Designed miniproteins, single chains, continued (4). Designs and how they scored, part 21

Each design is a single chain, and the fold is of that chain. pLDDT is the mean over its residues in the fold that is shown.

## One batch from the design tools (miniprotein)

Design m12744
Fold by ESMFold2-Fast:
Structure m12744 (fold): chain A 95 residues (1-95)
Amino acid sequence: SAKKLRLEAEASIGLAKMSLAVDKKIASEEQQELLEKAMEKLEEAERALREGDYEKALEHLREAAELARKAGNESGARAAEEARRLVEELKRVEE
């Protein structure tokens, strides 16, 4: 179950990244800055998750969701929030 939760969290981060990349192609300059910051936070969350640093992954996913929402990317924000939920479950299973 832990391995599956980790893979599902990585998949949700990937979905968020794809959503942000699509919006970045049509975004205003201000929205592009927010989308780029959200993408950086998703990449930091992926790294933290791979390293087993679940607390850092959760924090970066929260920040990514907030930035994506500010940029008007609700799909990316929801995917980041789902990844955060899966990382929380992963943390509980590995206690």
Scores: mean pLDDT 89

Design m12745
Fold by ESMFold2-Fast:
Parts: C-alpha cells; sequence; structure tokens
Structure m12745 (fold): chain A 67 residues (1-67)
C-alpha cells in the first residue's frame, strides 16, 4: 500500500531539507542559494502531510527571517 512508501518518502524529504539548511548556514550563502532552498521547501509543502507541513513551515520561517 502507499502508506508505507509515503512515510519513508516524507522522512527522506525532511532529512534532505535539514542538510540543505545546514549547508546554507555553514557557508557564506547568497540570495540565490536562499531562493533555491525556499523553492524546494515550497514544493515539498505541496506534497507533505499536516505534520510534515509544520516542520517545513518552521524551516521556511527561519530562512525568511535570515539574510
Amino acid sequence: MEEELKKEKEEKMEKAFEKALEVAASTPYNEEARKEILEELEEAEKRANPEQLELLERQRELLEASK
């Protein structure tokens, strides 16, 4: 069934976004790098479940608050 694969896929997405944010924070990122991460978060939000949406929205807010 789809439930099992869906959970696995969602966990992979969260892990990828955590790594992307850590990389952006560790390097001197520019506006273009920030925009790319925001676009990835936006696409993930469209396909995430309610619990994952909360986590992704928090990451997005952190990005929006920083320059």
Scores: mean pLDDT 64

Design m12746
Fold by ESMFold2-Fast:
Structure m12746 (fold): chain A 62 residues (1-62)
Amino acid sequence: MVEETLNGEEFLKKMEELIEKIREEYKKKGIELTELQLKLLAYAKLMGIEVTEEQLENLEKV
């Protein structure tokens, strides 16, 4: 497979779409996420990085 590069605008648009989906998913679990946590999760999902609830909690305290 070859590497595909997204331009900055397309990347931000996909991030925003993922933020909305993640927000809805966590709402079903009864968890309210901040915008920063949503952006982090969306970014991680785009990059194929796993972020746990513990990691999100630690970031909010720093």
Scores: mean pLDDT 69

Design m12747
Fold by ESMFold2-Fast:
Parts: sequence; C-alpha cells; structure tokens
Structure m12747 (fold): chain A 78 residues (1-78)
Amino acid sequence: MEEAAALLRELRELLAERDPGLAQSVQHVLDLVEAGDLEGALAAARELAEVLRRLAARGDELAREALPLVEEVIRLLE
C-alpha cells in the first residue's frame, strides 16, 4: 500500500495550509492505511470523496484538485 500512502501524504501537504479540516480527514485515512486497517481506510476515503464532491459542486477549486487523488486512493485500496 506504499502508493496509496504516498498519494495520501501528497493530499495532506496540498490541504495542510489551505483547509486544516480536510487535511485532518486525509491524515485519518493515512493513519488507517499505516495501521493496516485497509477496510477502515477505504470507508474513510469514500466518506472524504463524498465531502469533496459536494464542495467541488459548489465551486471549491481545492476540492476539485483533491478529489481525483482521493478517487485514485480508493481504487488502490479496492
């Protein structure tokens, strides 16, 4: 799962200064991946993707940038 963890670290850095709440959600998914809880990580990543889709639909550019990376994480965890 090194590829999923690497994408989650990239997402965390992208979000850290611009949206600390979303960065915390990404950190939660990363913590689950690092703990080997892949089922929990997948569930948390899916919840994050739903939040990002709603924000992107409202014109949030950061959410539009982050969403494809979260969707790739979901694909890697399946």
Scores: mean pLDDT 84

Design m12748
Fold by ESMFold2-Fast:
Parts: structure tokens; C-alpha cells; sequence
Structure m12748 (fold): chain A 61 residues (1-61)
């Protein structure tokens, strides 16, 4: 689970560095959360990813 969460956060960070809008990054975070669920991630890992993604986006505004 930790590797999936970190991989998702790294992907969002790369999108921000590439100049993606905050709305595009929010959409990507939703897609990544769905993908993590499909990969068998626990609800706790998905919730942690969502909290950390929200914190990342708050810092980027």
C-alpha cells in the first residue's frame, strides 16, 4: 500500500511540475484513487493518499 500511495503522490507532483491546472490534478487524484482500489489497496491507504493529495494541492494554490 505504501508504494501505491507514494507512486500516486509522485505522479501528482510530476503533473504540477509539468504545468497542469489544479483542476486537472484533482481529476488525476480521483483517477489514481480508483486505480489503487482496483489494485487491491486498502481503504486506509486510499484515505491516506486522498489526505496527502489534498495537502499537496493546498500547498500548490
Amino acid sequence: DDRLVQGGLDALERLLRAGASLDEVRAAAGTLATWMRGRGASQEAIDRFRREADALLARAE
Scores: mean pLDDT 82

Design m12749
Fold by ESMFold2-Fast:
Structure m12749 (fold): chain A 69 residues (1-69)
Amino acid sequence: MAEELRRRGVELAREGRYREAAELFEKSGEIYEKQGDLEKASESYAMAAQLYRKAGLPEKAEEMLKKSK
């Protein structure tokens, strides 16, 4: 599930749909975090942060960066 959300997020990012892509990476991060995979959760949140920044949502990007640490 989490890996499928990441794959879909990559596709949306390639289409320039940065907000939707960020939301999928955020959801993937939440799933990995609940599974105890902190490394993959951190990576997913970092990607969400980058994509939220590209979408013009700096507050959401900062929120995601905090979760990646």
Scores: mean pLDDT 85

Design m12750
Fold by ESMFold2-Fast:
Structure m12750 (fold): chain A 57 residues (1-57)
Amino acid sequence: MKKTPEELEAELRERGLIADTPQAKATVERLMKAFDEDGSGELTEEEYEKLRKVLGL
């Protein structure tokens, strides 16, 4: 399963980890670039699990 930036933003907002602001999109973009090891613009299942562990999810 892959996470798009839109799916990640929705999940982080649902969990209360980011605010509902324009800056939240920039934060999601930075997280995507940090964990998107394959350069696809989406997080693989493994990349997403690494992100979850870093964020304490």
Scores: mean pLDDT 74

Design m12751
Fold by ESMFold2-Fast:
Structure m12751 (fold): chain A 80 residues (1-80)
Amino acid sequence: MLSDETVQKAVDFAREKGYPTVAKGLESAANLLRENPGFTPRQAAGLLVSDARASGDEGAYEVAKEVAEFLIKEYEREQA
């Protein structure tokens, strides 16, 4: 699983960019990963981006995509 430090950096980044909804989505996705062993970081990232897109806020969508790409990259690096 992604380290708590990596998740916290992503949450802080979203908040600093002014998108607390994306930060809340990240916290929810991290909880899903902790509670559901069959749920993958890639699936969690996909839900985050999908929710941001559905919000109609283009800035939130861009921040969610950047965060999702960062988290997937860090996860794949930990599995290698």
Scores: mean pLDDT 77

Design m12752
Fold by ESMFold2-Fast:
Structure m12752 (fold): chain A 64 residues (1-64)
Amino acid sequence: MPDEKEVLTTLAIMTAALAGNQEAVDLIYEAAKKGVSPEVLREAARLLAQGKTDEAIKLLKEAL
């Protein structure tokens, strides 16, 4: 499925955006390991792009 490439790109962007927040970076990796849907990962990345870090973290925690 071509979605795998988008998931990896999204995770890379999220990791770079949260480089100063180790807890958020760890949460992203946990979500990826647990097989959270690509749609949830894209929405979290969209929130991070808008500067809504707390909302992105909450979304990832609820998806775990």
Scores: mean pLDDT 71

Design m12753
Fold by ESMFold2-Fast:
Structure m12753 (fold): chain A 85 residues (1-85)
Amino acid sequence: MTEELAERAYRLAREAAEALAAGDRERAEELGRELERVLEEARELGEEAFEAAVRAALRGFTEAAEAHLSPEEAAKLRELTAALL
């Protein structure tokens, strides 16, 4: 369960970042809401599960950002994701 939630968080965050890079704000918002739900489920399982899911989400988001954004834009996204922690 914990590992499955982390993998789902990674995938959702990556897809949300890809949607943002494509200019699809509505899709990014939908994926963001689903990611929030997954993170809430992980939090209910315990702090270790939540921490794993958050780390996975950040990894997915930064990997996608690096692939689809300029280095400067990717750096700004990394700063914003760090601020959300």
Scores: mean pLDDT 78

Design m12754
Fold by ESMFold2-Fast:
Structure m12754 (fold): chain A 57 residues (1-57)
Amino acid sequence: MLVDVVVAAAEAYRDGRLTEEQLRHIAEQAGVDPEKVLEAARAGNLDEVRRLATEAQ
C-alpha cells in the first residue's frame, strides 16, 4: 500500500539509509505533503507519517 511505502521511507530516513531528497520524492509520488512528512520523520513520529499518508489517499 502507498501508506506503507511512505512509512517505510520515513523509517529508512531516520536510520540514515535514505536521503532527505529521496524521502521528499517518495512523499511527492504518493501525493503526500513532503514538508509535513519530513517534519514528522525528523521528530521520530512515524504514527504521524502514517496518518498523513492515509489522509492523502
Scores: mean pLDDT 82

Design m12755
Fold by ESMFold2-Fast:
Structure m12755 (fold): chain A 88 residues (1-88)
Amino acid sequence: SRAEELRARLDALQKEVFDLQRTISANSTNKEVLNKAKTQLQKILAELDEIAAEARALGDTGLASRAETLKRNTQALINLIDSRLKSL
C-alpha cells in the first residue's frame, strides 16, 4: 500500500539521519564533511515534509507524527552544524 511505501521510506530516512549524526560527531572540526552533511540533511528535510503531508492525506496520523518528529531532529542537526561552522 502507499502507507507501507511511506513507512519504508521514513524508516530509511531515520537510519540516514542517525548515520549522519554519527558522522557529524566524528568529524566536528572537518568543514568539508560538515557542509556535505548539511546538504544531505536539507534534502532529507524536504523529503520528510512530503512524507508528512502525504501521511496526513492518507489519515495515517501516527506516520505523520513520526515524520514531524524526525523533521525536528533533522532541523536540530542542521542548526548544530551551522553553529559549529561559525566557530571554525
Scores: mean pLDDT 90

Design m12756
Fold by ESMFold2-Fast:
Structure m12756 (fold): chain A 55 residues (1-55)
Amino acid sequence: SAVDERIAALVARLRELGWDALAEEFLAAMSRMSDAQKAEAVDRLEAVVDELEAL
């Protein structure tokens, strides 16, 4: 699905940056959510990743 593709892309990006633990946490969080909540969470996840990269 489109949302799963976006999740996979963000996880891959985090791992490329050496943030494997965060990538695993996001995957675990997504697995606890409904499909509708995943779509909303992905939008926020992108913002969080941008903020974390600014640290």
Scores: mean pLDDT 78

Design m12757
Fold by ESMFold2-Fast:
Structure m12757 (fold): chain A 65 residues (1-65)
Amino acid sequence: KLSAKELLELALELLKEGKVEEAIELLEKGLKELGFSDDKIKALLNLIKEDTEKGIEAVERILSL
């Protein structure tokens, strides 16, 4: 089983490769394990779909904590 951090790190790599759908699945799992609310997860996933670069920045900030 992957840790929440490992899920987010893999999702970040997938986003940088343009594999947005695969990244979203990993982000949902990782963010839920970190205790993010469904509303916050939905907001981040929408950001990634609308502006992938800003989404990448947001995931990098979460990983830097």
Scores: mean pLDDT 83

Design m12758
Fold by ESMFold2-Fast:
Structure m12758 (fold): chain A 114 residues (1-114)
Amino acid sequence: SADEALARGEYEKAVEIYEKELKKNPNNADVYTRLARAYLLMGEYEKAVEYAEKALKIDPNNADAYVTLARAYLKMGEYEKAIEYARKALEIDPNNPVARQILEEAEKMLKEKK
């Protein structure tokens, strides 16, 4: 399965399986968030943003999609956007440890540039 491929670090295989699932169910926000995460783990940050934004068009309150946007922007050096999306994720899921970590890292990086 795609989830088993992700767990084994087989990200390209996971992407192929998720893309086949989207052809059957094109309005599945969860599959778009999983695709965005797979691209993020592959270092394909612009694609991670694209698929996370597609997930948010279907489900605007998807905390995982905001976490993926925040991490992708952090990796691209877009610290103000990383802060914005990490805060949005925490507004939806206040106890999300990944969103808190991204927020702290982005705020630190932004201070180091000033």
Scores: mean pLDDT 86

Design m12759
Fold by ESMFold2-Fast:
Structure m12759 (fold): chain A 81 residues (1-81)
Amino acid sequence: AEEGARRGREAALAGDAGGAAAGAAEAGAAAARAGDAEGGLRAAREAAEGGVAAGSGIAAAAGGISGAGGAFDAALAAGLI
């Protein structure tokens, strides 16, 4: 769970939108399974939005922070970081 969130954030920082989205989704799913369904769903949604932003090409380079920030904030909200 926490590992998925961290890997997603690191991938986002490296400009790997697919890896960021995958890690974020895994973290969100794990949180939901742990009984924090609302927190996990919100975290997964925010992380998915971050992954899409990172995948916007140039936005990923200059605003890669938005993708990384989305994944990071989602992980914080879910208590994963």
Scores: mean pLDDT 52

Design m12760
Fold by ESMFold2-Fast:
Structure m12760 (fold): chain A 79 residues (1-79)
Amino acid sequence: SPEEKIEEARKKAQDLMDEAARKANEFSQRTLAEIAAHADDPERAQALRDEGRSRVLELMKQTADEVQKLLEKAREEAK
């Protein structure tokens, strides 16, 4: 049914978001560990923070785009 297709897409979208959240958390933990290793170098610590943020933002953007396409496709196929 159309409702089942949309619900399946929502579940897949949630799984993608959950996976992205786990990867983002892993990136953040690695960034914090690297920053701790360079606690006496504020410029390097800031560069590591900026790199970590950039990676997380890219992951979130890619995931959001994939989720949007998945949900839009499901809505079109549900017609």
Scores: mean pLDDT 85

Design m12761
Fold by ESMFold2-Fast:
Structure m12761 (fold): chain A 103 residues (1-103)
Amino acid sequence: SPLEELKKLVDELEKAITSPEARARMDARAQELLAVIETLYPDASPEERERFQVEARAIALADVAVDEGINLDLAKKAYQKVLEHSKHPLLVAEALEILRRIE
């Protein structure tokens, strides 16, 4: 499934990011994205919440990978999966903008 493919990309990106400082930035970015999503979609179903959580984490990890200049191919794949399968306008817009910038 698209969600399971995205979860695999998240796992690979997490293994690539070894710096404690980079991991802290990833956690902060994921929390920022999730806080906005929860504010806009407070009544999201458990299934939608799981999807948004994985998608926000994928974007946060890809953002850090781009900033660190590591594993850009995995970062691009994560943005592409969010762009193709996310129903959240903010996550789609973020993925599209970053992909245009790094291509």
Scores: mean pLDDT 77

Design m12762
Fold by ESMFold2-Fast:
Structure m12762 (fold): chain A 80 residues (1-80)
Amino acid sequence: MLDTSIAPTLIRFTERLIEEKKIDEASIAVYGLVQLAKAGDTSLLPQGRELAKKVLELDPDNEVAKKVLEQIEKLIKEAE
């Protein structure tokens, strides 16, 4: 309760969207996760990367997922 962040809920929601093949919604949810990572929790970036890759496995032409993955890879490199 007191220590609950929105990030775990968003991750679970995104995984469900991927499982249900709601690819556009899933790509937008991953984008939201990246915004949370930029706001101060870079530990979310590896999970965001895996979710973005799963979206691209289902829809390789999804431009939002491609751009989100590129942003995640850049942020991970900067955090190292």
Scores: mean pLDDT 77

Design m12763
Fold by ESMFold2-Fast:
Structure m12763 (fold): chain A 55 residues (1-55)
Amino acid sequence: MEAEEARKKLEQIRAKGEQEVARAEALSAQDGELARRSLEALVKGLEDKVKALEA
């Protein structure tokens, strides 16, 4: 149950982050790349937490 809530929150954060990355990419490829890397790092950390809850 706790992992389920964390996973749902992760999906919401990822969806919001993807929109921000797309906006940054529309303005500058470099800014989009930086935003993408920041989002992937954040998502990775949250995915690791979800895996810990599932284990």
Scores: mean pLDDT 78

Design m12764
Fold by ESMFold2-Fast:
Structure m12764 (fold): chain A 64 residues (1-64)
Amino acid sequence: GEIEEFIKKLKEKIEEIKKEIKELEEEIKKNPEKAKELELEISILEGVIALLEGMISFLKKKAK
């Protein structure tokens, strides 16, 4: 259904953001002087994942 398709897109976005976090973690290893700034970016992206997971949970409850 339409809700299941939207959930799939949200899950795909979460996977994209997880890849971005891994790239930032690799950048911290290459440039430890930027760790504080990049750790803040990772924290923001983790917050976005939490929001998207919350949206998926809401949509699953609404579909039942």
Scores: mean pLDDT 85

Design m12765
Fold by ESMFold2-Fast:
Structure m12765 (fold): chain A 75 residues (1-75)
Amino acid sequence: MDEAESYFRKGVEAAKAGDIETAREYFDKAVELAPPPLAEAIRAMGDKVLEGTEAGKPDEGIQAGVAAANAVLRA
């Protein structure tokens, strides 16, 4: 299984729990382990998830993150 995907999932779980610091750490590790095109998509998605979590809307952040990742992968 893709190890980068595993770390990204842990980051999303931490963000849903309100642990922004842990979520950022896991997203950074996922980006480090991913190949370049996927790393850019993960970074874009992670940034939106963290933004949503900071605003108290983690689910909205996840939806915005998926849209951002899809935009990067289509480019």
Scores: mean pLDDT 77

Design m12767
Fold by ESMFold2-Fast:
Structure m12767 (fold): chain A 64 residues (1-64)
Amino acid sequence: MKEEVEKWKERVKEEIDKAPVSDLPKIAGRLGEETPKLAEKYPEFLDAAREVSKYIIEKIKKAN
């Protein structure tokens, strides 16, 4: 369970790191829509999704 959440978080962070800044709001929106579905499987995905959304916001702030 925790291993799956950590692997998902690492994969999403890699996606964010590789994405151009212009795509980050779309990724954030997708994650926000997917979070309830992920949390239905494991509640820990809710916190992980919030962490990666914050990571996106920080990347956008650093670029601007």
Scores: mean pLDDT 77

Design m12768
Fold by ESMFold2-Fast:
Structure m12768 (fold): chain A 65 residues (1-65)
Amino acid sequence: SMSDQEKIRKAAEYAKKGDLEKAAKLIAELSPGDEKGIEGDANQVGNIANLPKEKVEEIKKLALK
């Protein structure tokens, strides 16, 4: 199984490629039902992938569904 750190790295890789849905899915798996956890993880992925704020907000919305 993938560790939390590996999921964050993989989410950042997907986000760099523009696959925000796959990035969001991994983040949702890390913190299911936890809005604050999802927000923190999405911000971390955004920092690693050097994403603009609009893309980070899209990841948050996708992960919170």
Scores: mean pLDDT 83

Design m12769
Fold by ESMFold2-Fast:
Structure m12769 (fold): chain A 64 residues (1-64)
Amino acid sequence: MSMKEKIEELKKKKDELVAELGKQLTALKEKAGSSDAAVLDPKTQQIMKEAGKVIHEIEELEKK
């Protein structure tokens, strides 16, 4: 596979995770009434962690 294809796939995955994080935060704000509680939610933290990993992988590939 080309590096360009791999970077493109990772960028799509990043965009999907960012969209999912946004939806999750909105839903938790409506349910809990607290943005702080939404950020500390384990599911929200898991999505943030996965997004961070994808961003780091894109940066590593763009270095080469």
Scores: mean pLDDT 74

Design m12770
Fold by ESMFold2-Fast:
Structure m12770 (fold): chain A 64 residues (1-64)
Amino acid sequence: MELEKIKEALLNYDKPENRKLIEEADKTLPELAEKIKAGDKAAIELAKKLLELQKEAAEEHEKK
């Protein structure tokens, strides 16, 4: 659920720099969701980093 939201935010942030990150997120998202439900600390930290990137991307778009 939250991972899907992050993926959509990254796709909307249409910048060449973020395109590579979107591709990597797409590969990781399905496994990341399962590990988060299991309480995997590494998966949770990765999800937090993606959420922070989502917020930064949204702020940049609205700031312009």
Scores: mean pLDDT 59

Design m12771
Fold by ESMFold2-Fast:
Structure m12771 (fold): chain A 60 residues (1-60)
Amino acid sequence: MVFEDAEYGDALEAAARKLAAGDPDLSAAERAAIERLIARMADPKHAAAIRAAVERTLAR
């Protein structure tokens, strides 16, 4: 597949909700969506903040 915005958006939204709730149970698709978001970030501060939030959630 070239890309599917709906699948990416759904996975990213689910990942964002889990991170906000402090839930470490991220699926592979949710982790991939976060990495894709980080790679597309123009602002390295926002990219670092998301990566740090993921790492903190997974450490719980």
Scores: mean pLDDT 68

Design m12772
Fold by ESMFold2-Fast:
Structure m12772 (fold): chain A 65 residues (1-65)
Amino acid sequence: MKIALDEKEILRALADMYEGLGKVFEKQGKKEEAIELYRKAADLYRQAGDEDFASEVEKKAEKLK
């Protein structure tokens, strides 16, 4: 059986980092950079199986366009 737990934890950690950076850039008024960071976070959350988090972050990216 593949060790999916470690991969999922790494993907979640990366997604959390990108989401955090997206929030920082959003607060700085850098909407384009925030959108890119949120989209990266959404992709990573989706790969980790966290569709709820991916959906929320995707909506944040859409709202900022």
Scores: mean pLDDT 79

Design m12773
Fold by ESMFold2-Fast:
Structure m12773 (fold): chain A 95 residues (1-95)
Amino acid sequence: SAEEEEELIRKGQELIEEVEKKLKDVLDELKEKAKKIAETNTDEQLAQMARQVAKESSLDSETRGAIYALAVKYFKDSGKLALAFAIEMAKKLEE
């Protein structure tokens, strides 16, 4: 139903906001780390790093999805930078 779709969207937005809030003080540092990783790795190397981080992650799939959505929000025009940023955010949340 439309109400069930609205609830799922709201829950997703809430998770994105929670991730952003937890990382707010280090977002700029993580963006700079993401840029460096994107500059020093090929697309395939970065994809392999992302797969490894996802495989070893204790974060649930919903949280990983929220991290990626937040990364895309900040790097709309670069899938490579968005992926690199998602990797750095996921790693930081596991510290």
Scores: mean pLDDT 84

Design m12774
Fold by ESMFold2-Fast:
Structure m12774 (fold): chain A 84 residues (1-84)
Amino acid sequence: ASEEEIDKEVRIALGEIYAYLAKQSPDPEEALADVKKAVELFKASGTPEAIERARELANEVADIMEKKGYTETAEEVRKIAEEL
């Protein structure tokens, strides 16, 4: 594996960690920050699969925030999914 390949794998792994944190966060500000970080890492990997994962994550977190009554945070997260 090249340094470039290892870097992509590490970014995807970190993205999944932030994805997990975003879904578990009780705070909408922290959840939004974690989603943004996960999406940044998935986009930086440059793979179509990672971009699709980022979109799935953003929609899933938006649904969680909406169910908790954090409508504005849910809207911001859905915009992130739409811009992918």
Scores: mean pLDDT 81

Design m12775
Fold by ESMFold2-Fast:
Structure m12775 (fold): chain A 65 residues (1-65)
Amino acid sequence: SAAPDADAETAAASAGAAAGAMGAGPRGVQYKRLTGREAALNGVDGAGAAASGGYGGYEFGKIQP
């Protein structure tokens, strides 16, 4: 899964920066340590589950260790 890292990193960084600038800050209240490992342990697809009920840029930022 050697995807274009620049695009994924930029998307995650942009979403985080935008959320912070807007004051929405889902990253602030979503500091739950919901990593892929924990999501998998709960039987959910970390990125997929977060995208389903979460937010796009957040999914990449959350997966990042």
Scores: mean pLDDT 43

Design m12776
Fold by ESMFold2-Fast:
Structure m12776 (fold): chain A 64 residues (1-64)
Amino acid sequence: MLPSEKEVQLTLEIATAASFERHKDYKEAAEYYRKAAELAKELGDEELAKELEEKAKEAEEKAK
């Protein structure tokens, strides 16, 4: 089965967040991890959503 538009968007948001984190743009990384977490919740993947929320919090702390 082909992935849904939301599944594709989730993958892209995670990749974008990871790219920002690699470049030490932690504020932007946190924003994209939060967007990815919302998509994961909409898809019913509560565990992934929690992991992405934790990544967003870690990025926010590094940005301070």
Scores: mean pLDDT 81

Design m12777
Fold by ESMFold2-Fast:
Structure m12777 (fold): chain A 62 residues (1-62)
Amino acid sequence: GGEKIGEAAREAAKRGDAAGVAAASWELRQLGLGDPELARRAVEAARKGDAETGGELAYEAA
């Protein structure tokens, strides 16, 4: 589960949308989907403005 959220995070990252990556990564964490450590790291990267790293981590987490 969570694959569609991970895909959404990756698409947001392609657009440079760090806020979108953070929102998708946070949703993975709140729903308890995928790898919790990778999802946490994805949120942190996106909140620092690193949409590319955040999107990749969220996609891997899902």
Scores: mean pLDDT 83

Design m12778
Fold by ESMFold2-Fast:
Structure m12778 (fold): chain A 88 residues (1-88)
Amino acid sequence: SMLEELLKKLREFAEKADELLEKAENAKSEEEALEYYEKAIEVLKEAIKYLEESPLKDHPLVQEAIRAFKGALEQLKKKIEETKKKLE
């Protein structure tokens, strides 16, 4: 079903973001951590775009996922700003 395919894609995006955040946490420098945070931002943006372009975008579960990814995106943007301040 389209919902099952969408849930599979959501899991793939979540796993990619989690892997990048784990690499950022284990980074040997603030510069390396920043690179992984920026990559995680792009994954979250792709996930949001995928959901908003979906035929199921108005489904309650999809709307909840969009809100969750947008929340994660805003938190990660703050983390990037904090990390950049440490490099200045």
Scores: mean pLDDT 86

Design m12779
Fold by ESMFold2-Fast:
Structure m12779 (fold): chain A 66 residues (1-66)
Amino acid sequence: MEEVLKKIEEFLKKKGIEIPDIARVDKSTLELYKNSGKTEEEIRKSIADNLKAKGVITDEEAEELL
């Protein structure tokens, strides 16, 4: 779970984007996703889709996060 957040942070660093708020997606939020029966892939997709909707990443970059 923490690895998902770390991968996203590393990806954003590679793109030169500093978003402190992404580090606020804590373990409790990830537990909520898992308690909803979502896989880690679905969690990554949800986060990637949110970042894409905000214009932070492109479609291609969202696929790289999966």
Scores: mean pLDDT 64

Design m12780
Fold by ESMFold2-Fast:
Structure m12780 (fold): chain A 86 residues (1-86)
Amino acid sequence: SEEEIFELLRRASEAYRQAVEALKAGDKETARQYVDELVKIAEELEKLGHKELAADVYRTAADIYRQMGDEEKAKELEEKAEKLKS
């Protein structure tokens, strides 16, 4: 539904903001919690058939992992996003 998609995107935006704030504060544990939430939101969007929105959220989560120095997890999420556009 439109309301469901809107709420998922709102939650994704908030989770990203919180993750970035946590990283600036040096709180990697809190940042990991919010990036996990972003991944779950991307999975929900994917299940709803919104592949492009899911890909965007996966890339957003990958950006946070890269900022944390977790290149392996960042690459994994970037690859998931790319496959959704193929």
Scores: mean pLDDT 88

Design m12781
Fold by ESMFold2-Fast:
Structure m12781 (fold): chain A 91 residues (1-91)
Amino acid sequence: DLDSEYEKLKELVSEIVERLKSGELNRAEALRELAERLGLSEEIIENALRAFTEGDIEAFRKILEYNGGDRDAPILSAPDYEEVLNLIASR
């Protein structure tokens, strides 16, 4: 169920955000966790973060969709993902 997967990912993303803010995870560790959870390479995550940091959120979503595969596109477009990635990029 896509809705159940979305809620599960929101929970995981929230945990990563909290751990990043508390200092339990540094930027590199948070990127690794996101890459592992999303099934993407760290290089793809970094490329997407660059687009997001430059204010091109549409390019950011397209990069994740294109490289994450058809199944990942709806989940990777979740607002919570953008929040986590923004925090990592802002460091």
Scores: mean pLDDT 61

